# Designs tried in a protein design run: designed miniproteins, single chains. Part 94

Each design is a single chain, and the fold is of that chain. pLDDT is the mean over its residues in the fold that is shown.

## One batch from the design tools (miniprotein)

Design m3255
Fold by ESMFold2-Fast:
Structure m3255 (fold): chain A 80 residues (1-80)
Amino acid sequence: MEELLEEAKELLEEAKEVLEEVEKEDDILKLIGLGLRAIGIIIDAERLIERTDDEEVIELAKEAIEIAKKALEIIKKKLK
């Protein structure tokens, strides 16, 4: 459980970093790269949720998914 909790915390921090970078970035290639990172975070967090019954790990992983989804929505708006 200690390993999964750390993995969830790392995913959440990475999601926050991606969101912050997306808000500042206007370069289309960099935005695409940030979008791929956000998708990777969602996939890893969903896999983590499937592997655990720990409520704390699940909540952190869900928060990471929501932040990564917000990053993708900002990218979508900027790529218009």
Scores: mean pLDDT 85

Design m3256
Fold by ESMFold2-Fast:
Structure m3256 (fold): chain A 80 residues (1-80)
Amino acid sequence: AEREEQERRIREELRREGLPEDIIDEIVELAREVDELMEKLKEAHRNGDQKTVEEIRAKAPELKERADRINERIERWRAE
């Protein structure tokens, strides 16, 4: 679908910039996971599903830390 094509384009763009495939793969994978989790959290919140909200909330901080670390690595590579 459209989302898959956009992700492929982002991957190619990052690769053209010279980013290593390892970092690109991690960025795309994490971004997708975070996006899906945030969407699920929003829906659970609207539905009043406290159990799902708690489960997602427990996972959020770990994903946030991962994203931050990956972002730092990208910034370091870019600054060079």
Scores: mean pLDDT 78

Design m3257
Fold by ESMFold2-Fast:
Structure m3257 (fold): chain A 86 residues (1-86)
Amino acid sequence: SELEEKIKEIVFEGYVKLLKEVGFSEEEAEEIAKVMMKSMLTKSDPSPEELEKLKKAEEAMKKNPELVKEFLEEIKKKVEEAVKEA
């Protein structure tokens, strides 16, 4: 479904923006966001390297709880708008 792919893109781009705002480089943010998306969609066990990336992201996000809340609300609104337009 084009809607499903659009939702995945919205979530991925939202996480990349959030990760950049909490201090990751663009390349690091994209790599971490890919790992987060894989963990959510495939239910596969993360590799040790993937777990380390997720841990670093979690620690950075915990230091910026208000920023995380704002970005997650933005992602949620964009997803809801995409669903309503379908």
Scores: mean pLDDT 80

Design m3258
Fold by ESMFold2-Fast:
Structure m3258 (fold): chain A 101 residues (1-101)
Amino acid sequence: MDQLKKLAKQAVEYARQGDFDKAKELALQVLNSDEASKFAEEVGEVVDILARNDKIDLVRELALAAIEKGIVLNSKIAAAELVATEDPYDASLALGLLFGG
């Protein structure tokens, strides 16, 4: 419980500091937990920060992981950036981020 909360907060802090690879690693660890839905807000913030910094490959990895787990991140910035790629696959990931898989 406390360890997952710490990991979720650390993922957000690494993303804010520009350590995007570490932020993705920690966010994936949170998403792979049975309690991931409790930290959807923190993971969603990581995904939006990655999107703002043009880390679209990392956004795709986290979006797919969230969709596979049935977790709605509500990452509106990431969804907009995925739609902006004009790739139909990225558009499907954007819908998953807003509405679920």
Scores: mean pLDDT 85

Design m3259
Fold by ESMFold2-Fast:
Structure m3259 (fold): chain A 62 residues (1-62)
Amino acid sequence: GLEEGIKEAYAAGKEIALAGNGVIDSEQIRKKADEIAEKYGIPLSVARIAASQGAVDAIQAL
């Protein structure tokens, strides 16, 4: 559902940012967020915001 989709998008954004050694691949994050949005039936904007927040939080923790 919505909560599960948000959590998966957040975790995916975090993983992508860490794999990039702190360099954000915004295209990869957007693509993965859109796939998660479709999987869980949530709005694209919600998944994209969650994934972007995950990426930002991961970089700030470095």
Scores: mean pLDDT 83

Design m3260
Fold by ESMFold2-Fast:
Structure m3260 (fold): chain A 72 residues (1-72)
Amino acid sequence: HMTEEEFQAEVDFALAVMYLALMEKYGVDETLAKKARELIQKAAEAGVISPETAEEYLKRIDELLEENRRKR
């Protein structure tokens, strides 16, 4: 049923969610934020998540990065 591309995109989305959860718990990491963003974009492009879901996760990442910048 699932193609290799679809399976990889599902894995990519799961990794992005894990990176976001780790950053929410332990603090923002610019490299993890960048990787999470890339993985969410790939999952959306492959159609394994909705555009709305992708926007929600990207917004959460951007909000975490902004909070990190405000700390200085």
Scores: mean pLDDT 80

Design m3261
Fold by ESMFold2-Fast:
Structure m3261 (fold): chain A 65 residues (1-65)
Amino acid sequence: MPVRGTSEEARKVYEEGVKKALDEGKLSQDQVFALADQIDARADEVGTVSAAEAQALYDKTLAQA
């Protein structure tokens, strides 16, 4: 998945959360790609995405699914 400029903790949150949500059918593939794009865009804007920020983006995507 095209996720860049994240901390190790942020990458773990993204990878584990996305895998679980896909396995459970809570996120579509399009929503996963949109989340990856949001994280990449945020990393480009601020340099590094924190674990807390990655978690917030993940939670927002699940809530708005």
Scores: mean pLDDT 71

Design m3262
Fold by ESMFold2-Fast:
Structure m3262 (fold): chain A 77 residues (1-77)
Amino acid sequence: SEKILARAEVKSGKYTAVSAVVERPDGKLVARTARLATDASGEPVVVAEKEVELPEGLSLEEMQEFAEKLAKEMAKE
């Protein structure tokens, strides 16, 4: 089971970017981000995704800032 520590969402034109910082069961922190588009039926479709391992010792505030930064960058790509 993974623990979600931070989450962000950015909407830009036809895209919605979502990101999360999660703690894995082994204690590692990873940031996940995805760019979503809406298909012809109105359903979200993942068109890009990325996962980045984070350093240990980040504060919750730093994790939240990182999630927001990733979502903003992913929405533009």
Scores: mean pLDDT 80

Design m3263
Fold by ESMFold2-Fast:
Structure m3263 (fold): chain A 63 residues (1-63)
Amino acid sequence: EREKRLELARKFFDALKSGNYDEAAKIARELGLPDELIADIEAGTLRMDHPLVRELEKEIEAE
């Protein structure tokens, strides 16, 4: 379960870095992120310092 979550998290950040916001939003739904954050991803207005984004980034950096 945790390994699957980390794999999705890595794909999520890869999609964000490549500017593929549709793919990033799809992965965010699979990760169970809130609708408000998914909307920000789709609009390209996501703050990378968002608490949930930082939490997810810390999870992949710790592993």
Scores: mean pLDDT 78

Design m3264
Fold by ESMFold2-Fast:
Structure m3264 (fold): chain A 82 residues (1-82)
Amino acid sequence: MLELAKKLAEYYKKNKDKREEMIAAAVAEAEAGVLGLSPEEARAAAEEMFEALDELAEAVEAGDEEKMLEAAERLRELLRRA
């Protein structure tokens, strides 16, 4: 679990400038009915996901496994709500 989280955090840090593009894509997919969410719900979920990814990336850089687990739990909850 933590190793996968570290790899995800590294990938996210490399592609952080893609955040707005990915949020826009999620909203567009919701508008097309692909995600089973409203556009507003898709945007909120994507924004919460990226907030959790920011926390995860910071925790990985600090080597703080407790914060990594907290961020991973937030991501799991967001995926459960989607």
Scores: mean pLDDT 72

Design m3265
Fold by ESMFold2-Fast:
Structure m3265 (fold): chain A 92 residues (1-92)
Amino acid sequence: SKEEIEKAWKEVEEGLLALDDETFQRIKDTLIKYGFIEEVESKEELVEQIRNIVEKYPKGAGLLLGILASEVYPHNPELAEKIVELRKLLGI
């Protein structure tokens, strides 16, 4: 449902904003390398770019969320599971 998607997104956003700087740097570099995002200077900018891609470009967003979950998993497996659940709820 729309409410389940909004809740899942909020949990993912809160988790991404709580990442340590080293994990944030690794994630942004990986997503830039794969061409999903442009250079970002903050976790807030990273979250906004990911949100915009997920909402506007679903064909690429599923792969983006898969890569994001994989990169997050060693640092925060609970957040990685929430990203996977968001992907399932979006059907991508």
Scores: mean pLDDT 83

Design m3266
Fold by ESMFold2-Fast:
Formats: C-alpha cells, sequence, structure tokens
Structure m3266 (fold): chain A 93 residues (1-93)
C-alpha cells in the first residue's frame, strides 16, 4: 500500500527530526527508501507490508548509526540490524 509507505516515511522523518538529524541526512534516507520502492516496482514485485516494514526498520537503524557517537554501547547493534534489514530487502528484490 502506497498509503502505508507514506505513513512509514512520515514515522522515519518525525523520528529523525525529534533527534535533530540534519535536513540533508533526512533527505538522503527518504530518497533511499523511495529508490527501494521504485526498484521493487521496476522488478514487478508486490509492495507488501513486510517489505515496507523492512524498509522503515532499515531507515531507522541507518539514521541511528549516522547520529550516535562512536562509543555508544548500542552502535554495533544498530549496525547489525541495519545490515539484517537491508539483506531481507535485497533477498526480496
Amino acid sequence: SMELFEKYKKTVVDWMKERGVSDELIKEIVEEMEKIIEEAKKKGKEITPELLSNIMLYALNKAAVEILPEDHPLLESYKELKEVYLEEIEKYL
């Protein structure tokens, strides 16, 4: 559902804005989310709730990795989750 995608995009944007993420990084992450959807459409893949959830979770973990200090105790966990969700997206596409 494209309506569900717009809702998930808004969730990611609002999360980043609340944490003072730069407009440039917000734009980059949103464009990456949109590029994944366009790639799925080009390949004739269904835009499933599962795909949308994986895209949202990938974007949130990517944003966390970009904003957290290098010594943050959860940084490695966010990096691992980012890669897990990216792999699930790539397997589906």
Scores: mean pLDDT 88

Design m3267
Fold by ESMFold2-Fast:
Parts: C-alpha cells; structure tokens; sequence
Structure m3267 (fold): chain A 116 residues (1-116)
C-alpha cells in the first residue's frame, strides 16, 4: 500500500540520518500542535505518518520547525491527481531542499513517481 511504502521510506530516512524513532515521534508530536490542516480529509494515521516524515527531515536539517509551518500545512492539503505517497514524499523532498540536505534530496527525488 502507499502507506507501507511511506513507512519503509521513513525507516530508510531514519537509518540514513541516524535519527532514532523516539526522536522522530517526539518531534512529530510537537509538529502536530504547529501544523494548520486546511482540510479534514486525511485519517489520523495518514497525518501522523506525514508528520513523522517531516520530523525526520527537519531533525536531520537541525532547523526550527515553526519556520516550515506553512509548507507543512500546504503539503497536507488535498492535491487533486497526486497520491498520498507522492504528497508525503514530496513534502519530505521540499523540506530536504529547504534544509539543504543533499543526501536526502538524492535519496527521495527518485522515489517520487508523479509527473505532470
């Protein structure tokens, strides 16, 4: 499933960056309080997984998550014609670009399957 592919990608991001599951979970809980979710069309599981992916990238970038509140909120909005997997991985890629994490850019970019 799309969610299983995102979970596998998150596990690889954590392995690549050396960030623990506990650190990711704690940071994701903080992000949940910061993020403005413009649409309520996602399950809690989908939101939690998206926030955990964002948390892993932001922790690797060593940046203030509040700086990315708008990007996080926008990426969680419904984009017609884009899969949930591509939305979450696209968020992760955009955060990797914003935090200048070239290793994460190289890892995530080929995993995104959407084309115009």
Amino acid sequence: SDLDEVRATLDEVMALTGISREEVRKEAEKLRDIVLIPTKKFSDEEIDLALEMAAAVLLAGKVDPEKFRYLLSFALSITKGVSLKDRILGLALNLAYATNRRDLIAFLEPKITYKA
Scores: mean pLDDT 74

Design m3268
Fold by ESMFold2-Fast:
Structure m3268 (fold): chain A 103 residues (1-103)
Amino acid sequence: EAEERKKLAEEHKKKVAEESEKALKEKLAKAGEDEMAKITANAFETADANKDDVAKILAARDEAAAQMDEIAAEVSIDEAAKAKLVAARDAATAALDAYAAAA
């Protein structure tokens, strides 16, 4: 029946929307700002331990950038979340570049 098909289509759309929002929230919780913060902290710890070695600071920056790019790639379906992670990555790499320039 046309009404029953309409009801099934609406229920399916609602379920798909709820699952998409839930998957997005789970990706943000697991691969988001907390992991970016850990990667950034580890890179700065490596840079501080090697403050007189610009090559090692830049290597730590490149490693952190690669790890953050992997996180951003996993969230690529949501443009807003991806943009936020890319901005965090760019801020972290800029800070590490400034640290290397000061060494």
Scores: mean pLDDT 72

Design m3269
Fold by ESMFold2-Fast:
Structure m3269 (fold): chain A 94 residues (1-94)
Amino acid sequence: MVSKPAVPASTTVEEAYKEALEILENAPKAEVSEEVIEEAEEALRELKERGAHPALIEIMEKALEALKAGKDPRKVAEAVAIVGVAVRRAEEAA
């Protein structure tokens, strides 16, 4: 797999969301810059503004909470990306 997180074709949005929550819960404490938090807040605003898939909005809200709690931004980004890929695949397959 290349630089993008790979989601198996059989992974549903529900399964991706569950996996993402597990990643956020188990993410180690790390240095979180204010810039990363600001970017996450902007992304959440854009998703809500566009009426994005509810699972993607919910995981972004959880990601923002995790970042504010000082969880590793790389793990948080992985969690959001997994849900994002699953949502995109579901929409394109419909």
Scores: mean pLDDT 78

Design m3270
Fold by ESMFold2-Fast:
Structure m3270 (fold): chain A 59 residues (1-59)
Amino acid sequence: DEYQQLLLKVVKIAVEIREKNPNVSRKEIIEEVAKELGISKSTAEKLLKEAIERGMLSE
């Protein structure tokens, strides 16, 4: 599942960012995910919300 693989990549990046910077803002996570995956910030935000809704990532 291409979409599930994309969500897993988003989760991995977000977790790594949070581990290095516990006080990182959601905006900074979205910007870094967008940059690393070569996608728009709006798409990164949507994928991050989806990962949280599916229980793959905590808020």
Scores: mean pLDDT 83

Design m3271
Fold by ESMFold2-Fast:
Structure m3271 (fold): chain A 86 residues (1-86)
Amino acid sequence: MEVTFEFGVAGGLTTSDRVYTVELDLGQPVTTDDIESVEASSADPAVTVEVLGVEARGSIVTLTLRVTGLPAGAVVRVTVKVTLKD
């Protein structure tokens, strides 16, 4: 099973690197052992998104993401793809 989430990340007054914690509700019980892969990408090629950590509890997957190169005054779209084992 594959679930895709999109959200906007806002840059500050200057180009910045930030760590975000994002909670994703899959609508079904999930454990870390059920997660095959987590991929994160940015719509802006100047912005890099790295998955630093993945935790699962109940139906909620908590991701720790590092976003680097966020442009000043811009909102950049980030896409996260969570693949679950069968």
Scores: mean pLDDT 76

Design m3272
Fold by ESMFold2-Fast:
Structure m3272 (fold): chain A 74 residues (1-74)
Amino acid sequence: SAMDERLRALGREIGRIIDEELARVRAGEMTPEQGLERIRRRVTELARRYLPGEEALVELLTDIAVKEFRRELE
């Protein structure tokens, strides 16, 4: 379905955001806390564009991305 394709595309873009911010933190360009704030902001903005009006799903996807980012930095 169009929604399935949209969710897969969004998932790939979220993965890219996580990888970019992880690389910056690992390179010492920012703190883990700064990277986490950037993940929250970037993922929320992206998810809102892909899923307009789906605030609960946007929040869920942002929470998942934040948890993945935190796990990678443990």
Scores: mean pLDDT 88

Design m3273
Fold by ESMFold2-Fast:
Structure m3273 (fold): chain A 56 residues (1-56)
Amino acid sequence: SASQQQSEENQRMRDVVEQSVKRVKETGTEQTKQDSLEESNKVGPAAGKAVASLIG
């Protein structure tokens, strides 16, 4: 259902942002930053913006 899809998307966005920031902090490479942004954008543009802000 649409409600389930929205709930899963919101949870995934939060998880992706947290994981992306954690990976960048652990690794600190350009490759990790690019990968994190790409993964975030796949779950939503809001997640991509959040990751970009937190790792920039």
Scores: mean pLDDT 73

Design m3274
Fold by ESMFold2-Fast:
Structure m3274 (fold): chain A 100 residues (1-100)
Amino acid sequence: MKEKAIEYLEKAIEAFEQAAEASRRGDLDGVREHLRKAGQYLGKALSYLDDPELQEELIRKLQPVATEVARALARGDPEGVARALEKMIEILKEFKEKLK
């Protein structure tokens, strides 16, 4: 279900982009809402990946950046949240290209 994995990965990227934009506006409630959607779409993308090596690669690359987002959000640091989300978006875009 590679086509479905790519579809949900693109939706996750869009949601993370919306979260980054909300963060730049200082809208932390908007950040939380968009992160929830992004997480749901990312979970769907992973569930449609039928390649455990690709699943592990994506999780391994995202985990430290997801931790950065969580820490910045806990500190109430919208610039830090936006910066960490930009890194996450880049990882997801690179991963999407690797999928074809």
Scores: mean pLDDT 86

Design m3275
Fold by ESMFold2-Fast:
Structure m3275 (fold): chain A 69 residues (1-69)
Amino acid sequence: TPPAEGRRLVAESVLRWAKEVAAQLPDPEMAAAVIREGEEVSRAILNGDYATAEREAKRLRELVAQARA
């Protein structure tokens, strides 16, 4: 798979997961925050900025954990 195609598939998977998680959250503010972080991770992956992608993915995981706590 070409590198650009691989990045797109991973980025799409992250954003899809974030949207699926957000759809199940009762708090609309937290749902919006999860989607925004998913978009930031996806954008960083598409740009090949893996340092930013790793940092934002950690924030996304922390937001999801907080939303479910």
Scores: mean pLDDT 83

Design m3276
Fold by ESMFold2-Fast:
Structure m3276 (fold): chain A 74 residues (1-74)
Amino acid sequence: SPVDQAEALAAEARARVAAATTVAEVEGIMMDFHARIQELIDAHPEDAEALRALMNATMREMDDVRAALRAREA
């Protein structure tokens, strides 16, 4: 299902972010993930609410990592 695909993309994004060492790397991962979920929403508008909820939750998790890296780079 589109939701199962989105959950797999979220797991991939979390793994990539866990391995990231710079703010720029995390931002690139976040942009790629957002774009891929948006493609799923465009293809499956009936699942848009569930897909956006997963996207927003995963983006918040990645933003926490970005914030922690930014604090260390300052």
Scores: mean pLDDT 87

Design m3277
Fold by ESMFold2-Fast:
Structure m3277 (fold): chain A 94 residues (1-94)
Amino acid sequence: SMDHLKQGDPQQAIKDLQKQISKNPDDVNLWKQLGGAYNSQGDYDKAAQYYEKAISLKPDDPNLWSGLGNVYKKQGDNDKADKYYKKSKDLGGD
């Protein structure tokens, strides 16, 4: 049922990250962690939104671009994934 699908163990970690972000909205690492948490849960739309927020704060961080690329790769959007991986590599990322 949908109620069973709403019970995820990482939901508490997400709530804690959201509470920390409300106090520290310019902390790039908190936005990155939130993006990663949603990516791990398969919520790729939210994962992408939170990685894009982190990128808006620190656009020269190659790890944020590769993180966004990983989200789109898992979502099956290979064109966007390749675009963001290239951006990460151009910034000196692996």
Scores: mean pLDDT 82

Design m3278
Fold by ESMFold2-Fast:
Structure m3278 (fold): chain A 70 residues (1-70)
Amino acid sequence: SAMDILSLRNEIIRLDNSDEVLKKLDEIFRKYGVDSSIPEIAIQRLNLLSDEQQEELKNELLKLKEEILK
């Protein structure tokens, strides 16, 4: 869900809030057209994604999280 994706983004920021990680998060979200700092707009855009696109975005976020945890 949109809330799960935003929760995962917030978890990643709590693990590492460096400019490099924030840039990578922005690049991932921009790739799917959901690059908004306004939560309400981000949720609306996330809900416009297909289930397959939501899974792909979530997997890219999980991969970034794994790289941070090394």
Scores: mean pLDDT 80

Design m3279
Fold by ESMFold2-Fast:
Structure m3279 (fold): chain A 97 residues (1-97)
Amino acid sequence: SMEELRKKIEKEIEESFFDMVLAIAKIELENDPSLSEEEKKLRLKKLEELLELLKDFPLSTQVKLFFEFNDELLKSKSKEEIEKIFKKYKEKIEKLK
């Protein structure tokens, strides 16, 4: 049906969008001289984990929460702050279920 085709296209667009934003985030992290390699890996891992938590939500919710999370993550100064921000967003996402 046309509706099944539309849903498949919407999912492919969503997946392509997130592949692109993760690739951009990785490039930005790799080019940040203020971050250690360990911090870069941690930040990328948390972005990937957040996207996995969001995968079954509407695209609008995924986009909003991903960018809010990334903005807070960019302002973080320590590994401990990164973990606290991730926990905050994980709890926010669980409450939306």
Scores: mean pLDDT 79

Design m3280
Fold by ESMFold2-Fast:
Structure m3280 (fold): chain A 67 residues (1-67)
Amino acid sequence: MMALSREELRELAAKAPEEIRERARKLAEGLAATHAEQGRTLSPAQREELELRITVAIAEDEARRAA
């Protein structure tokens, strides 16, 4: 179900504006805390992938609204 590799996610996330990256970091932090509350602590790798996926999703949504 993952359409993009982690390397592709990192490259796309790096191209996102600072505001989007900051928003994604805050959302990933909140989501990771929610997972921990549910007894599902994310590994560092899972945490990184979550932040990257949120960053790309927000950037793509902004691009679609601009078109």
Scores: mean pLDDT 77

Design m3281
Fold by ESMFold2-Fast:
Structure m3281 (fold): chain A 80 residues (1-80)
Amino acid sequence: MITKEEIKKAILEFSGKEKVTGHELAGILRKKFGLPVTTEEVQEEMKKKFGIENAATLISLEQAAEIAKILLEKYGYDVE
């Protein structure tokens, strides 16, 4: 089981930032979690969950972790 806190930690460690774009989040999910996600898939979840239309928009670690949780669950991972 992957926790949202582990996701936040992975994003912070990889990016060195408290905020990331959807493009950066897609790259982190591919490299750190081995998840074959595209920026387009991340952008779709940003729009559905938070009403964010553009993948270049900076999102908080909490928002990024919620999007990552949705995508991890879609690819068959258990997330707390």
Scores: mean pLDDT 82

Design m3282
Fold by ESMFold2-Fast:
Structure m3282 (fold): chain A 74 residues (1-74)
Amino acid sequence: YPPEAVELAKKALEYAEQGNVKEAAKYLKEAGELAGDPHTVEAAEHALKLADQGNKERALELVRGMAQELIDGG
């Protein structure tokens, strides 16, 4: 993946650690778009839907997992 996508994924992870699902998902989606990874983009959109449904813990878990996968894959 391009270094810029990895940096966006790191920001997503930082916001997820703060419990900020909206910002975490935003940066994860940008990372996925820049990386050309539709799976990461879909995961970010799914995390926002989980948060809207009150499932914040699962949303954060999904963002952390996908962000870490992108960081490790770059």
Scores: mean pLDDT 84

Design m3283
Fold by ESMFold2-Fast:
Structure m3283 (fold): chain A 88 residues (1-88)
Amino acid sequence: AEEAAERAIEASDRAVKAAKEGDAEKATEEAKRANEAAKEAAKASSDPSLSQSELNRAIGGAIAAIGGAVEAALMARKQGNEEGWKNA
């Protein structure tokens, strides 16, 4: 359960790193992996031995990190495309 949340955070970190390097394709791919791991963590939240609030908080953090990484990658690509179009 927690492992899936950690995996989502790691993938989101890789997505942010790829976005900073200008690799929008890799950033998108890592963001997809992070989203899949977050969905697995959400499924595992049906374990009654875990505090639902703690697990939901970890999943929420992972989802927020994924959203930020995806938006950063999309904005970087859109900004580069808009500058290219303005020079054409």
Scores: mean pLDDT 63

Design m3284
Fold by ESMFold2-Fast:
Structure m3284 (fold): chain A 82 residues (1-82)
Amino acid sequence: MEEELKKVEEGKERALAMIDKIAALPDKEKAIELLERFIETLEEDLEVLETDESLSPEVKKALKEALEELKKRAEEKLAELK
């Protein structure tokens, strides 16, 4: 449990750094394309997570919150580029 929650947090931190790196690309068109694709992937992951009964409630909640935070950050960066 604790170790799984730590992995979720570490994954979130890495993904947030990736979003920031993508948004900082000198090619704005490529940055927009990558962020839009990333948001679509996050939305798909959230839908899969809602139907996943194999995860503990605590891990599932942590993953959902992490995915929602990542989506919000990516959408904010995308809005800045458009």
Scores: mean pLDDT 82

Design m3285
Fold by ESMFold2-Fast:
Structure m3285 (fold): chain A 60 residues (1-60)
Amino acid sequence: SERDRRIRELVFRIAELGVELIHHIIAYKASGDPEHKAKAEELQAEIDRLDAEVRRLLAS
C-alpha cells in the first residue's frame, strides 16, 4: 500500500539521518566545533519530525 511504502521510506530516511547525527556528535566531542553541535541539533529535530510522521501514519 502507499501508506506502507511511505512508512518504509521514512524509516530508511531516519536511519540515514541517524548515522549522520552520530558522526556530528563524535566530531563535536573530538573538536568542540560548534558547527557540529548545530548540525547534530538540526538532524535530531528532523529525525523527531519524521518519527512523529511515522507514528501518525501507524495510527491511521
Scores: mean pLDDT 90

Design m3286
Fold by ESMFold2-Fast:
Structure m3286 (fold): chain A 81 residues (1-81)
Amino acid sequence: MKGKVNKVHKTMRNMKGGMRTMVRNNYPMTKVKNSYNNTVYVGMNMVKKWKKKYKMTKNHVKGVRRTHRGVRRVMKGYVKR
């Protein structure tokens, strides 16, 4: 149990860490403005999509919490034990 979870977690961390290090070593963005601007443009589009998704999810969770409280109050006696 404990050993299997540790192995999977360690493998994923090592894989992502290795890939990130390789990309950084092969891509010196600080000295290549054109390549840097292209990477930033792609990254900004992805971050914008993720931020929009996050805001939508947070707003949806807030709405669900309000609705859940209302529904729970109405169904309190109906679905009780």
Scores: mean pLDDT 53

Design m3287
Fold by ESMFold2-Fast:
Structure m3287 (fold): chain A 70 residues (1-70)
Amino acid sequence: SMEEEILKKAIEEIKKAKSIEEAIKITVDTFNQLGLPAVAKAAEKELKKSKSLEEAKEIAIRGLQTLLNS
């Protein structure tokens, strides 16, 4: 489906992100594209608490992967 393609592409883009800000932008833009603005806002708040780029990537990927597996 188009939703699965969007999610898979976002996960690959997050893996390549060079900053927490970039990981946040990819995650927020992806959830907004999927029509989930409340989820996007919640994800942004959670990701801003990340202590490292690696942690931000893990949180972002888990969120997108959970939706992909739903």
Scores: mean pLDDT 88

Design m3288
Fold by ESMFold2-Fast:
Structure m3288 (fold): chain A 70 residues (1-70)
Amino acid sequence: KSYLSLKEQRILDVLEKNGPLTAQQIADIMGQSQPQVTNMLNEMEQAGLVSSSKVGDQTYYSVTEKGKKA
């Protein structure tokens, strides 16, 4: 079960509207630092709310079905 902060809800909204994004792109959209967003994304991935995929040297994040329901 998901316990979501307002920042985590915003990450899910950003990913749902903009498609797969890097942590840097999410940070830029949210006006947050990349390390802060990366830490939140790691926690959300462990919770099953987002998934990660590596393309070359970059990691892209996408919202999961569980994340869409949160």
Scores: mean pLDDT 80

Design m3289
Fold by ESMFold2-Fast:
Structure m3289 (fold): chain A 69 residues (1-69)
Amino acid sequence: MDQVNADSAKSVAGARDAIERDLREGRRVPSSAADPRVLAVIDEALRNGASVDDEIRVTLELMRAASES
């Protein structure tokens, strides 16, 4: 069941949005899932107990795409 996951998703989305903003401005982004920045996003999602599998996956895909550029 979906319960209060909207707030958790918003928190994770906020971290992802910051990464996207850095990409748009041509700033450096992590190229590895083990990077502390990526781990911070995952850790935050897990601490909130959110069902964030899709958000984590999208964030990692975004990081991978950035490292390929």
Scores: mean pLDDT 55

Design m3290
Fold by ESMFold2-Fast:
Structure m3290 (fold): chain A 61 residues (1-61)
Amino acid sequence: EEEKIKKEAIALVRQRFPDLPDEEIERYVEEAMKKGYKTPEEIAAYAIRLLSGERRRAWAA
């Protein structure tokens, strides 16, 4: 169900960003789910793209 999908997506994002707090990762995972992504892999991919974009913007500033 949604809860298991969310947990799996959070785990996948954490593998890429192990230093981020769970609450930050969960926020981006929820945004991906709002966009209509339904598999943990698709949700994690979208969340990773958002996090990568935010990091690049912080370094560019």
Scores: mean pLDDT 75

